Designed miniproteins, single chains, continued (4). Designs and how they scored, part 20

Each design is a single chain, and the fold is of that chain. pLDDT is the mean over its residues in the fold that is shown.

## One batch from the design tools (miniprotein)

Design m12631
Fold by ESMFold2-Fast:
Structure m12631 (fold): chain A 103 residues (1-103)
Amino acid sequence: SDELNKKLYEALLNGAPLEEIEKLLKQGADVNAKYPFGDRKLTPLHLAAMAGNLELVDLLIKYGADLDAKDNLGRTAIDLAREFGLEKFAEYLEERRKELAEQ
């Protein structure tokens, strides 16, 4: 629902506890919804990648986050992490992507 998606977006922007974010996902918030961020349209996974928050990434993946989802500029969360110089974080995302591809 749009209201749940809006609450999820606000929670992500405000750095809410993982328990609050998971509650919204359990209630049916779309883990792959795209949100305005300046002139961009970002998924929760893109926001987590920009923040370098590994625990949030794992939670989003648990709820079906698409690691191949592209923003409106054609970039994945891995691309965005690398753009921001977060190489260890980008490597973590690549490892998680490989795990998911083999399941």
Scores: mean pLDDT 82

Design m12632
Fold by ESMFold2-Fast:
Structure m12632 (fold): chain A 151 residues (1-151)
Amino acid sequence: DRDGIVERLKELIRNRASSEEVFDLLAELLELSPEQREIIKETVERVVAAAEAGDLERARQIFLEGLRRLEENSPSEARFFIIQNALILLTLWAAIERGPEVALRVAEVLGTTSGRRIAEALEAGDEERLREELIEALDTIEDLLRGLEAE
């Protein structure tokens, strides 16, 4: 039940659940291969660790290498684009667990408008805005997945 997975993901976001729980459900929603799951997990862990250490250039290089590996393990450009958005969301979520300073650094590394808004909401302590921005990011992934399935 795909709609049931999406509703559970939104509940995890509302309750600030662990990045591991969000990863498991998102991997199920996107039907990620074992190879894709390993690449995402390794990339998220290494990017967040480099950002926490203050090495934003290294974090960026790790993120770009992760994207390259995911592209090589994706059957289509459309599928890769969805997986890229999932990697961005998961990396931001893991960074949020380390605190606002790490989340802001990761948002800078990712270079996305949504990532910056998420990190700014966290830094401001605006829990309502943080939930809204994270749900919007998930809705974007769901919309992209629906578009792919409609083909």
Scores: mean pLDDT 83

Design m12633
Fold by ESMFold2-Fast:
Structure m12633 (fold): chain A 84 residues (1-84)
Amino acid sequence: LGEELLEAARRGDVARVEELLAAGADVNAVDPSPESMGYTPLHLAAAAGHREVVEVLLAAGADPDAKDILGETPADIARRNGHL
Protein backbone atom coordinates (compact mmCIF):
# COMPACT_ATOMS: atom_id res chain seq x y z
CA LEU A 1 0.00 0.00 0.00
CA GLY A 2 2.62 2.58 0.99
CA GLU A 3 4.87 1.80 -1.99
CA GLU A 4 1.85 1.87 -4.32
CA LEU A 5 0.77 5.23 -2.85
CA LEU A 6 4.25 6.69 -3.47
CA GLU A 7 4.14 5.57 -7.13
CA ALA A 8 0.57 6.85 -7.62
CA ALA A 9 1.56 10.25 -6.16
CA ARG A 10 4.66 10.40 -8.40
CA ARG A 11 2.51 9.69 -11.48
CA GLY A 12 -0.28 12.14 -10.56
CA ASP A 13 -2.86 9.32 -10.52
CA VAL A 14 -5.61 10.99 -8.44
CA ALA A 15 -8.06 8.06 -8.65
CA ARG A 16 -5.41 5.53 -7.55
CA VAL A 17 -4.29 7.80 -4.67
CA GLU A 18 -7.93 8.00 -3.46
CA GLU A 19 -8.39 4.21 -3.75
CA LEU A 20 -5.19 3.48 -1.80
CA LEU A 21 -6.03 5.98 0.97
CA ALA A 22 -9.52 4.44 1.26
CA ALA A 23 -7.85 1.00 1.55
CA GLY A 24 -5.83 2.21 4.57
CA ALA A 25 -2.54 3.28 2.96
CA ASP A 26 -0.35 5.44 5.23
CA VAL A 27 -0.64 8.96 3.80
CA ASN A 28 2.81 9.71 5.29
CA ALA A 29 4.52 6.58 3.88
CA VAL A 30 8.26 6.93 3.21
CA ASP A 31 10.00 5.34 0.21
CA PRO A 32 11.80 2.28 1.71
CA SER A 33 14.36 1.93 -1.11
CA PRO A 34 18.05 2.53 -0.23
CA GLU A 35 18.26 5.15 -3.00
CA SER A 36 15.26 7.08 -1.66
CA MET A 37 15.64 10.61 -0.34
CA GLY A 38 13.14 9.86 2.43
CA TYR A 39 10.31 11.14 0.21
CA THR A 40 6.66 10.95 1.29
CA PRO A 41 3.77 10.90 -1.25
CA LEU A 42 3.39 14.65 -0.67
CA HIS A 43 7.07 15.28 -1.57
CA LEU A 44 6.66 13.35 -4.85
CA ALA A 45 3.37 15.03 -5.84
CA ALA A 46 4.71 18.51 -4.96
CA ALA A 47 7.98 17.93 -6.86
CA ALA A 48 6.02 16.96 -9.99
CA GLY A 49 3.44 19.76 -9.65
CA HIS A 50 0.48 17.36 -9.37
CA ARG A 51 -1.88 19.87 -7.71
CA GLU A 52 -4.92 17.56 -7.46
CA VAL A 53 -2.85 14.81 -5.77
CA VAL A 54 -1.35 17.40 -3.38
CA GLU A 55 -4.89 18.54 -2.41
CA VAL A 56 -6.11 14.94 -1.88
CA LEU A 57 -3.07 14.05 0.25
CA LEU A 58 -3.38 17.18 2.41
CA ALA A 59 -7.11 16.51 2.91
CA ALA A 60 -6.19 12.96 4.04
CA GLY A 61 -3.80 14.30 6.72
CA ALA A 62 -0.43 14.39 4.94
CA ASP A 63 2.24 16.21 6.96
CA PRO A 64 3.27 19.33 4.99
CA ASP A 65 6.30 19.72 7.28
CA ALA A 66 7.71 16.22 6.62
CA LYS A 67 11.43 16.47 5.80
CA ASP A 68 13.37 14.37 3.32
CA ILE A 69 16.94 13.14 4.02
CA LEU A 70 18.28 16.60 3.05
CA GLY A 71 15.86 18.38 5.42
CA GLU A 72 13.56 19.64 2.62
CA THR A 73 9.76 19.82 2.99
CA PRO A 74 7.35 19.23 0.09
CA ALA A 75 6.90 23.03 -0.14
CA ASP A 76 10.70 23.52 -0.38
CA ILE A 77 10.89 21.09 -3.32
CA ALA A 78 7.83 22.61 -5.04
CA ARG A 79 9.31 26.11 -4.67
CA ARG A 80 12.68 25.02 -6.11
CA ASN A 81 10.88 23.38 -9.07
CA GLY A 82 8.60 26.41 -9.66
CA HIS A 83 5.40 24.68 -8.42
CA LEU A 84 4.22 27.21 -5.84
Scores: mean pLDDT 79

Design m12634
Fold by ESMFold2-Fast:
Formats: structure tokens, C-alpha cells, sequence
Structure m12634 (fold): chain A 68 residues (1-68)
């Protein structure tokens, strides 16, 4: 199944901006979006960590456990 590139882009932006609610909503729709990367190879987790959004980092790590 294909990950929606528009949803992936939206998740990357939400992680960069610290929008925890949008991050939760998108990952509930498709948890595979957590594996998305931007043009520079940055994942949502990478962006959340670089921009210091601890709440988003926690959400992303918790959701990653559901995939494994």
C-alpha cells in the first residue's frame, strides 16, 4: 500500500511546528507516515527533535511501538 505523499508532507510540517494534535490525527489515520522523510532525509521524529518539540517526540516514539 502507498503512503499518501500529501499526508506525509503534512505530518512533517506538523512535527516541525510542534502541532501535537495534527501529529496524533495523522498517525491514527496511517501509522506508516512516521517513516516519511523530507527532501533532506529528515523524518518527523528528526524534525521534532531538532525543533525541540518534546510532546511531538513522545507521540512519535509511542506510535512507533505500535508498528513493532
Amino acid sequence: MEVDPELAKKLLEAARNGDAETVRELLEKDPRLIQAVDEEGRSPLHLAMEYGHEEVVEILLERARELQ
Scores: mean pLDDT 79

Design m12635
Fold by ESMFold2-Fast:
Structure m12635 (fold): chain A 74 residues (1-74)
Amino acid sequence: MVDEDGRTELHKAAEAGDLEKVKELLDSNPEKVLELIRQADKNGETPFDLAVKNGHEEIRKLIEEKYKEYLKKK
């Protein structure tokens, strides 16, 4: 679900500050959480980067927590 700029729905939700949509996207795709979090758009920005740049602290924390959860499974 990538647009022409390489942005997923997760990129768009993180940029917009839509915490509920970010949570739903990550919860709905448990096997792809790491891929969704690490996916860079054509400018090299991840959803995490977009949340940080736009000051969405709760989204930044949620993405960080999901990434840590994934690392525990390795």
Scores: mean pLDDT 76

Design m12636
Fold by ESMFold2-Fast:
Structure m12636 (fold): chain A 60 residues (1-60)
Amino acid sequence: MGLSAREQGMMVRAVRERRGLSQRQLAELLGVSQATVSRIERGEIRASEELLAKVEALTA
C-alpha cells in the first residue's frame, strides 16, 4: 500500500504492455472505458482496489 496515482498508472501500463494489449482491449477486460484506462495510466485518477486486483491477475 502507498502507491501514488502516477505509480499505479505506470504499473497498469507495464502489465498492459506485457500482455500486448491496447488501452481499449485492457478497458474491455477490466469492464471500464478506454478513457478511464488512459486517465489511470497518466496518473490523473487513482484505480480502485478491485481494478488493480484485476490488473495484477493478468500478471499471474
Scores: mean pLDDT 80

Design m12637
Fold by ESMFold2-Fast:
Structure m12637 (fold): chain A 87 residues (1-87)
Amino acid sequence: GGSSTPSLHDFKSKAHFSEAELKDAFSKFDKDGDGTISTKQLGAVMRSLGQNPTEDILQQMIDEADADGDGTIDYPEFVTMMTKYLP
């Protein structure tokens, strides 16, 4: 089916990734299907999307997302981080 929402499409084009792309990348690393990924996988997920964040940026992202100290990142947190730190 044809997509006919120019405002939403134009807004998403200003972000380097669509939500569908972020979901696809996240799902590839969500091996358990529990809706979370390991903080250690964050860099690999970003690299799968063609991004290469510095170690400092990765540490900042992990510190903010891993405030609970459980070593995992939920999908909503992942999307927030990607939109926050996208160049």
Scores: mean pLDDT 71

Design m12638
Fold by ESMFold2-Fast:
Structure m12638 (fold): chain A 62 residues (1-62)
Amino acid sequence: GKHIYVALKDYTAKTKEELSFKKGDKLLVLEYLDTKTWLAKSLTTGKIGKIPASYVKKIGFE
């Protein structure tokens, strides 16, 4: 299964590899690249990219 997170605040991507999201968006974490940066899929837009781990909170499990 994969862990589901919710965005705690808005984030604007700094690079093409990063994912932009809004507070309240649901994110499915695909890979924990390091302690600060995770690879995630937006359940709102379907897009995949790197997210800052500190911007999200775990809410469930698929």
Scores: mean pLDDT 84

Design m12639
Fold by ESMFold2-Fast:
Structure m12639 (fold): chain A 86 residues (1-86)
Amino acid sequence: LGEELLEAAEAGDLEKVKELLAQGADVNAVVKEPRPGEIPGETPLHLAARAGHKEVVELLLKNGADENAKDATGLTPADWAEINGV
């Protein structure tokens, strides 16, 4: 569930994000085992913001995502959103 939510958020799959959250996925799941291109400590909100998926960002925030969570580089989802113009 948490890993699937991270993947769906990065892909911008709004419907899959909705389904996973409805199934009890942790909205604040974190990347513990980073794949190539991932940063440890990234949440679904970090991944959606970094990928520029505005609708997924809004959905995650509405479901209690922590907009102040820091990844291993010390950046918040808001920092990544600003970099990508979201």
Scores: mean pLDDT 78

Design m12640
Fold by ESMFold2-Fast:
Structure m12640 (fold): chain A 73 residues (1-73)
Amino acid sequence: KEKLEELVKKYEEILKIDPNNVFALTNLGLAYYELEDYEKAIEYFKKILDINPNSTVAKKMLEEAKKKLEERK
């Protein structure tokens, strides 16, 4: 939990320097997914697809995050 929050902060700082850093965007999307913040995870995966439309990982994780939102009561 605390470790994921530290990772989020680290990658957010990387994105201040390089806002299109796919590595940082991917790790932020995955971190927010693990934190169950599916809305933020979706935003990061969409941004990856804007940069690299052929990203299989981003497409798969975007669909998984959308499915998790759909399952919310």
Scores: mean pLDDT 81

Design m12641
Fold by ESMFold2-Fast:
Structure m12641 (fold): chain A 118 residues (1-118)
Amino acid sequence: SSGLTPLHVAAREGDLERVKELLENGADVTATDSEGRTALHLAAREGHLEVVKYLTTYLAENSLQHVLRLRDSEGRTALHLAKREGHEEIVDYFESMGLPGDVSTEDGADTSALFGGK
């Protein structure tokens, strides 16, 4: 088995109520499975917009927005997975937030991610 947490399973299945319960009970939203995927990756891949919105808000409220740019073991962000699977509403949601993941600007892609962050 891939070592999925209950949060990964709930996000993959689109169970928003279970996602909320798990996070309220201290589930680690930054946890990755054996494929390097967070719950956000799985929700985006499966097209669960409401779970994606909830997780994104949770990440923002906890200063964990860097999770939005994390890549799985195949080099895909949550935005990349949503685009690949044709989940246009999730793509529009991420792009409304200014996420550039579709443009291959992830960590290690250009070795000089944004000269100018002082």
Scores: mean pLDDT 77

Design m12642
Fold by ESMFold2-Fast:
Structure m12642 (fold): chain A 114 residues (1-114)
Amino acid sequence: GDELLEAARAGDLERVRELLAAGADVNARDPVTGYTPLHLAARAGHLEVVRVLLEAGADVNAVPTSDYSLGLTPLHLAALAGHDEVVRVLVEAGADLNAKDKYGRTPMDLANLK
């Protein structure tokens, strides 16, 4: 597995900084889901990790490469999980509010799920 993906999922800010400084690919892909570190941090609500990844050049509009992941961008995942501050930071970084997942759902559509 990619160490940066695990650190981003865990919210390990110090490890994320260390790995990026060592030249880890900020846009690395999980081989099963196609999720990037930004997808995993956004889904988990790790606000400071999200900021560090964006500063390091993470693709704010990254689309996962696996059909299992339904075309969910980082903004879709943050909205679905109810992480309002992460949603704000992603939008300020240029996230596409009109991005559609595999079922034609926007991040706002997912934010309104029960």
Scores: mean pLDDT 88

Design m12643
Fold by ESMFold2-Fast:
Structure m12643 (fold): chain A 115 residues (1-115)
Amino acid sequence: GSELHQAAIAGDLEKVKELLAEGADVNARDSAGNTPLHYAALFGDKEVVEVLLKTPGADVNARDNNGNTPLHLAAGNDLRPDIREEVIEVLLKYGADPNAKDNNGKTPADLLKEI
């Protein structure tokens, strides 16, 4: 992945902000089709999620090679319910589709125990 992918994986908010200010592609896809937002959502980094989504042109509904959106990764994560809920709320605020289907026909809703 790009340096922006690495910063998002690390939860390095300062580095994410620096790279975006330098013109890094917020929608850059790695070999798995993941954007930096997929990793921020997967690891529960609410502040990184918000910074990425505030970037002009950020695709909140980007699909990886398995058809997963960032919302799928947030919903399927083994995080504390409070952290997961905060990330889901931010993604939904920015237009994430809770009915988007991955390549197995599962929605983010299907990955949550209570919907």
Scores: mean pLDDT 85

Design m12644
Fold by ESMFold2-Fast:
Structure m12644 (fold): chain A 124 residues (1-124)
Amino acid sequence: MVTQEHIDLLNSRSERRQQVGAYGVTPLHVAAREGHLDTVKELIKLGADVNAKDERYGRTPLHLAARAGHLEVVKLLIEAGADVNAKDKYGRTPLHLAEEAGHEEVVKLLKEAGADLNAKDLYG
């Protein structure tokens, strides 16, 4: 289970990295990237924007979880209303990042959730 102390520590780490001009990186981005399933659950309960985009790449928490292969986090974000077809600054969707990283179970889950199979990024 995630405690308030775990959330506070995650927020402190996220804010310290944001002090160097990392706009739009939320605690949910960090938890999704690191695969902290219980932290993701608690941040969603606290009203975190599951579709927030970072300023560096225009990526959502779903992009980061998909790239990292965190299947249970991907499932939670989709159930919480994440846009499975969100495009980053390079036109990449979470499906593109999961396929590039070779995360077949995440690829399957994103396809079942309605990911656009014909979406192309700037590279093909």
Scores: mean pLDDT 76

Design m12645
Fold by ESMFold2-Fast:
Structure m12645 (fold): chain A 67 residues (1-67)
Amino acid sequence: DALFKEFDTDGDGVITGAELKAVLESRGLSPTDAEVQRIIATFDKDGDGKLDRAEFEELLRALGLEP
């Protein structure tokens, strides 16, 4: 919740690839652009290239980053 709001800089309720990369880097990860795109493709159920809040929470849970 707090993490999503911190990195959703536009307040539009979605996380872009650039915002996701920033989130992962803040957690000590060093993802490539290709890895970010693969993560989005895996969790982006709509195929719009963005993660909504539910998809983002599912990603955090899968990575073991859920608070």
Scores: mean pLDDT 71

Design m12646
Fold by ESMFold2-Fast:
Structure m12646 (fold): chain A 66 residues (1-66)
Amino acid sequence: DEETLERAFKLFDRDGDGKITRDELRAVHGAAVSDASIDAFIKRADTNGDGEIDFEEFKKYFDELL
């Protein structure tokens, strides 16, 4: 649901700038996820090619995945 996605996004958005960086994703996942997996996620979700994911890109990715 939207509330779950919003809560997840806020957990990743550590500095509250409305963007998720690769470093923030890495910090959340720790050693459990490889850099290659994080890069693949960003590549799929980052439609603007800026290396960051905003909430619309995050939401669109999950909406299209389902």
Scores: mean pLDDT 66

Design m12647
Fold by ESMFold2-Fast:
Structure m12647 (fold): chain A 58 residues (1-58)
Amino acid sequence: MTAVAVKDVNHDAPAILSFKKGDKLEILKEYPDGDVVAKSLKTGKTGLVGSDYIEYLD
């Protein structure tokens, strides 16, 4: 399942995924509270992202 970032996120925390608007993300796990674990297809990094920062593509 893929998504695209709709906002920039920049965090130095290792648990939080940083990305730029327009970056493609692979969704690995969704939580009922709106948090997801995603992998950046640009950097290969995995981390936590809020669902309000992404748009699901498929």
Scores: mean pLDDT 79

Design m12648
Fold by ESMFold2-Fast:
Structure m12648 (fold): chain A 63 residues (1-63)
Amino acid sequence: SELERLFKAFDFDGDGTLSAAELRQLLQLQGRDLSDEEVAALIARADTDGDGTLDFAEFRALL
């Protein structure tokens, strides 16, 4: 529930997915200082759709 609230807070478009920029901001709020390249690598690893975004299930699997 807390992760879902955090995900929705950073889903600025309300489309149910996180972009690389949104994911990076969320991780920075958690105290995780990742580069754009590191965030892109995390998305590529979790992204089953190949669209460069993460849905909530992919985001949960990443953590």
Scores: mean pLDDT 73

Design m12649
Fold by ESMFold2-Fast:
Structure m12649 (fold): chain A 68 residues (1-68)
Amino acid sequence: KEKEIKELEEKIKEIDEKIAELEAEIKELLAAGKPENSPEILELEEELGVLEIERAVLKLVLKKLKEG
C-alpha cells in the first residue's frame, strides 16, 4: 500500500505540473489579446478539464488507499 501511495502521489504531482503549464499558457494567450472563446484557448481549457478529472480520480483512489 505504501509503495502504491507514493506512486499515485507522484502521478498526481505530474498532473498538477501539467495543469499549471496549461493554466499559464491560457493566461499568456489572454494577456496577448486572444478572445476567451478563441479555438486555441477552448482546446487548452478542454485539455485542462480532462486532466482535472484524471487528478480527481487519482486523489479518490489515494484517499481510499490511505483509509483502508
Scores: mean pLDDT 82

Design m12650
Fold by ESMFold2-Fast:
Structure m12650 (fold): chain A 111 residues (1-111)
Amino acid sequence: NLEEVDKKYKETELKLPKEPVSKELLEKMKKMNPRHKEELEWAAEKGVIVDENGETPLHRAARAGDVEKVRELLELGANPNAVNLKGRTPLNLALDAGHLEVVDVLLEAGA
């Protein structure tokens, strides 16, 4: 299951902008967002692409209104409650952009 998630996540990653995350940035994010330490450690261990703003692929898909991508990422185990460096969740970004279908999907996933 975990290996299959990693494989599908890499296939999804090929369609998204690649933004490397340094170990220093991840440690800084853990200190700024201690409630999400486990998610940041998981992202570092699995090599998940997280940008300089601490945004996961789910944050970017939610902002873009890509309902299919949001569903795909949630099926791959993306955390709907992950926060960026400003404390914003994917749900917050979808609401700001007016993507109500994405909002519904994220709420169903426990956002």
Scores: mean pLDDT 65

Design m12651
Fold by ESMFold2-Fast:
Structure m12651 (fold): chain A 84 residues (1-84)
Amino acid sequence: AILDGDVEAVREALAAGADVNARDAMGRTPLHLAAGQGYEEIVRILLENGADVRARDLDGRTPLDLARAAGHERIAAILEEAER
């Protein structure tokens, strides 16, 4: 869902009670994946559902770090404001 940019699948999973801050084998949350892939609408949905902008993956990277590394400037700006 996150990795394929499927907005509707993300909304359905959250409505079904999926943990917005669930971690994969790399310690990455849905917000890490959406930010790194450039899925701005999914980033906004996750933030609206209480996603932890300060979460760190196993490499110590935040979603903001992944957005910056990938050059997703709009997502980086959204995440910078959400870290307050």
Scores: mean pLDDT 83

Design m12652
Fold by ESMFold2-Fast:
Structure m12652 (fold): chain A 159 residues (1-159)
Amino acid sequence: MEELRERLEAGADVNYRDPERAGATPLHLAAARSGEPGAAELVRLLLEAGADVNARMPKVSEESLNSPAAKELERITGLPVERLLGWTPLHLAALKSSEPGAAEVVRLLLEAGADVNAQPPADLVENPSESRTTPLDLAEATGNEEVVELLLEAGARPV
């Protein structure tokens, strides 16, 4: 957390995609760690620095998907990294919505113009049903009513 803040203040590219982390941006990582102390402050700092709130996890090489850093992202999210392709920071925050502080991260992303109805592009997923996964679907699966209400108020469409 502190090292990332120091690099950002030193003029590091806030939208840098780490190939070893399946092309995740710093904002993806901060949203995935929304339950950790200081995560909401880091999200705010990244957004103020011009982070792309709607950045998507790109399709990357199989070697990158099997990197130690990609496996750490899998540990944090509880999902295989291949299932994160096309996901936005809002998807990751909604996935972690049961964690303390996740509602604050969701609110910050929505206030910054996150696409509340974001869906992974069908060409980035092997299972067509996963191409329809929205932040709302993830929040409902975790059972956090506060995050569900925030997403619905922001115009999320229930299925």
Scores: mean pLDDT 76

Design m12653
Fold by ESMFold2-Fast:
Structure m12653 (fold): chain A 56 residues (1-56)
Amino acid sequence: DGNGTILLRELVQVMMRNLGQNPTDEQVDQMTRLLSVFDKDGNGTIDFEEFVAMMS
């Protein structure tokens, strides 16, 4: 993204890789929907600050 936002789907893929997972598209979509609670604007992106707070 290069503009200070992260796509939730990309974030999910990174998180699942860190957990040793090999997610299917359906699993990524499902997890992205679960994480949509952190997407305050409902646009499928998350701010870097929100990402850091979530990982803490």
Scores: mean pLDDT 66

Design m12654
Fold by ESMFold2-Fast:
Structure m12654 (fold): chain A 82 residues (1-82)
Amino acid sequence: MIEAARNGDLEKIKKSKEDINKKENGVTPLHLAAENGNLEIVKYLIEKGADVDAKDENGNTAIDAAKYSGNEEIRKLLEEAK
């Protein structure tokens, strides 16, 4: 799932049997989707119950990742999901 979130592969995410909140190397799928500007994946993960407040190993949330990537639409979507 984490790789699919990084690569923007929504179909692979939908077919995954993994927990959407599972961390790999301290990062959730939502962190990587937000960092890489994958709006459709961010929306899908939120709809499936992704933890918007999950912190990575550096204490950063998906909102922080969206701010870093400069994607204002994803940032607003994540802030509204809280």
Scores: mean pLDDT 80

Design m12655
Fold by ESMFold2-Fast:
Structure m12655 (fold): chain A 73 residues (1-73)
Amino acid sequence: MATEKLQEAVAAARAGDLEAALKYVDEAKELALEKAEEIAKEYGLSVEEVKKLIEQSGKDAKELAKKLAEEAK
């Protein structure tokens, strides 16, 4: 699931593997987008709003992964 991929991304970033970390963030984003309709229904949001939140969260996660990988150097 998306949370598991995000956890893998954090682990890779902490190990200094930025390439793997960014790959796992992209995989988490894709998994979340597949569930966007379910998430929208659960939280009473539009599918468009959920997709926008997922895209923004993906960008934020990539920036965090870059910072964690730089700290590992």
Scores: mean pLDDT 76

Design m12656
Fold by ESMFold2-Fast:
Structure m12656 (fold): chain A 60 residues (1-60)
Amino acid sequence: GKKIALATKDIPKVSDNVLSLKKGDIVEILKDVGSNFVLAKSLTSGETGLVLKNHLKVLK
């Protein structure tokens, strides 16, 4: 099944490569990127981008 995570805090749009999120948004983790980042898709906005792993709580 899809790997799903919860945003634990608001994440502003700081660059084009970063996924902006609100606390409580649900994301699908698409792949790991380096040691500290994932590429994720917001299920709220449909946008994709990089998110710090420590800003996400994995649910599945």
Scores: mean pLDDT 81

Design m12657
Fold by ESMFold2-Fast:
Structure m12657 (fold): chain A 155 residues (1-155)
Amino acid sequence: GPNDPARLATLRLPEGADVNARDEWGRTPLHEAARRGDVERVRFLIENGADVNARDVWGFTPLHYAAMSTNPETAVEVVEVLIENGADVNARLTGSFAGWTPLHLAARAGRLEVVEVLIENGADVTAKDSLGLTPLDIARHYGHEEVAEVLEKAL
């Protein structure tokens, strides 16, 4: 049931565990929870002092992972929770995706509802990556026509 002790145990950190502990790629538990679309774990980690703007070795924040989430059904709620808790909507990546924002990643993934929520929360629709590409350019390149229409109207 919703109060299953085994399920609740998966939301908890081990005693003495650092909520902001980093793996070999600089990722925190919040990065992984956001990537999976695990809303309950995202809320738990934030309530326990998780850094909502933590950056991994490529400059990915939890919001970047939420925008490209493997679970589209919960991705919008995770994005909203992160933004409500001070996530930088315009955070930029480094390395191979240098200059990419959460909006570039949502446009690449064709996540229409995530694109809309990011724009409503002040995402820079004119942001250019290191190649001079905007989220609109990315949406067009990947054939996400409805995302491209929303981005074009926001210009």
Scores: mean pLDDT 86

Design m12658
Fold by ESMFold2-Fast:
Structure m12658 (fold): chain A 103 residues (1-103)
Amino acid sequence: DSPLGEELFDAARNGDAERVRELLEEGADANATNFLGYTPLHLAAQYGHLEVVRVLLEYAERNPGSLDVTAKDIFGRTALDLARQNGHEEIAALLEEYLARHA
């Protein structure tokens, strides 16, 4: 419901990793969801924006509890599921590595 949340979704969808970083530093909620239950991480994973995924995971590493990497959309899909479904193997590998380190 904040303007920062909508800008964060747009930046993640468009692959604007620098804008994602700026918005997170301004206090944008990395766990914000749209009407489909998509987080910014879901959008980055679906559209193959590797650098946005890196920025979001780096933010999660530095701010424990700020990002739920396992969040599911309204269809029960995680960002990892979307990366796999869309053939974004490097994004899938990054998400799997992050989950293995933070299980």
Scores: mean pLDDT 87

Design m12659
Fold by ESMFold2-Fast:
Structure m12659 (fold): chain A 56 residues (1-56)
Amino acid sequence: SNTANNPGQNGATNYDFLDGYIDVPPPGLTQKDYSKLYPTSETTSDWVGDTSWLTA
């Protein structure tokens, strides 16, 4: 297990988000919305830190 120096770095928030975002879409969003936020290079930190559009 990787505790890391920043326990919040892996984030309970993004961990919970992963469960819902991968298995089921968040309320009000569709599968096509995910394709827009999918990181292709290193934009993961951008959307994982700001998911307000996901919960809108």
Scores: mean pLDDT 45

Design m12660
Fold by ESMFold2-Fast:
Structure m12660 (fold): chain A 59 residues (1-59)
Amino acid sequence: PLYVRALKDYTAKTPEELSLKKGDVAKLLASVDKTHVLVEKDGKKGLVPSEYVSPPFAG
């Protein structure tokens, strides 16, 4: 499975988004578009702007 690390804090702006804290690791589920990724953390799924996360890495 692939993972991403939050590079900075992100607060969800919509119900479809997920909040992350800097340093959080989330499972990468999909690249949705050029600017957003779908991630899963603690059983919750949501969108996060790609600029807030690291390049994907192996778990």
Scores: mean pLDDT 84

Design m12661
Fold by ESMFold2-Fast:
Structure m12661 (fold): chain A 76 residues (1-76)
Amino acid sequence: SEEEIEELFKRFDKDGDGTITAEELQEVLESLGYKGDAASLIAHYDRDGDGTLDFEEFRELLEDPAVRAHLPPEIF
C-alpha cells in the first residue's frame, strides 16, 4: 500500500530530506539480493539526474516488476 511504501522510504531517507541517494539505494537493492542491473534501473527512475530519488520516483521503482520479483515479500 502507499502507506507501507512511505514507511519504507523513510527508513532509507537517513537525513530526513525527502530523498534517497541512488548510490545508497543501489547498495540496498544488491544487499537484498536484487539480481538485475540496479545502476541502470535507478538511473531510469532518477529523472533529474542528480543522483537522488524522491518519493514518487522511489514508488515507481518499487512497482517495477523486475524489482518486485527480486525483493522479499515482506518489504511491500
Scores: mean pLDDT 70

Design m12662
Fold by ESMFold2-Fast:
Structure m12662 (fold): chain A 77 residues (1-77)
Amino acid sequence: SLATTLNNLGNLYFAQGKLDEAEKAYQQALEIRKKVLGDNHPDTGTTAFNLGMLYILQGKLDLAEKLGKELKEALEA
């Protein structure tokens, strides 16, 4: 699927140190998975976890915290 391809591209860009390209790919994959599978789906969680780790590495701690809170709320629902 497009979301799987985007998640895999994000992983590739991350491995190459292309953090901005990785961020965009993961964000697009996450948006698609949230719309198609919902916030509490394991695949949505996997993409969100990857994006959260990338945000931490970039020093975007506020974005990482927000994403972690959204994941926790989805699991509690």
Scores: mean pLDDT 84

Design m12663
Fold by ESMFold2-Fast:
Structure m12663 (fold): chain A 102 residues (1-102)
Amino acid sequence: DLFVPETLSEELSEKLFEAARRGDVVEVSELLDQGADVNAKDEEGRTALSIAAEKGHIGVVRLLLRAGADPSLISEEASEEVKKLVEEVLAELPEVPAPRET
C-alpha cells in the first residue's frame, strides 16, 4: 500500500535523498518500509539511486535496486564499480519467475 499523505510523502522523500547521500543503508531501509517512493525525484530530477551512485554508496545502491529502483535513472557520472554492481544485481534477478515444478 503506497498511500502516503503529501506532507509525509515529501518528508520521506527528502529523508530518503539525505540517507542515500550519507550512505545510511539502515535509514534508507526504514524509510522504504515507511512508504517512501523508491523512484521519487528531487528538484534536480535525481532519484535516491542516482544520488547514492554518485556518492559511491554501493550498499545503498544494492538496497534501492532490490526495492525496485529504476537502474536507468543512474547518473552517467556514476563510477564503473557502481555500474558493474548494478549489472550484477540485475543479472541475479530472474527474467521470468522461477517455474514451479508441477
Scores: mean pLDDT 70

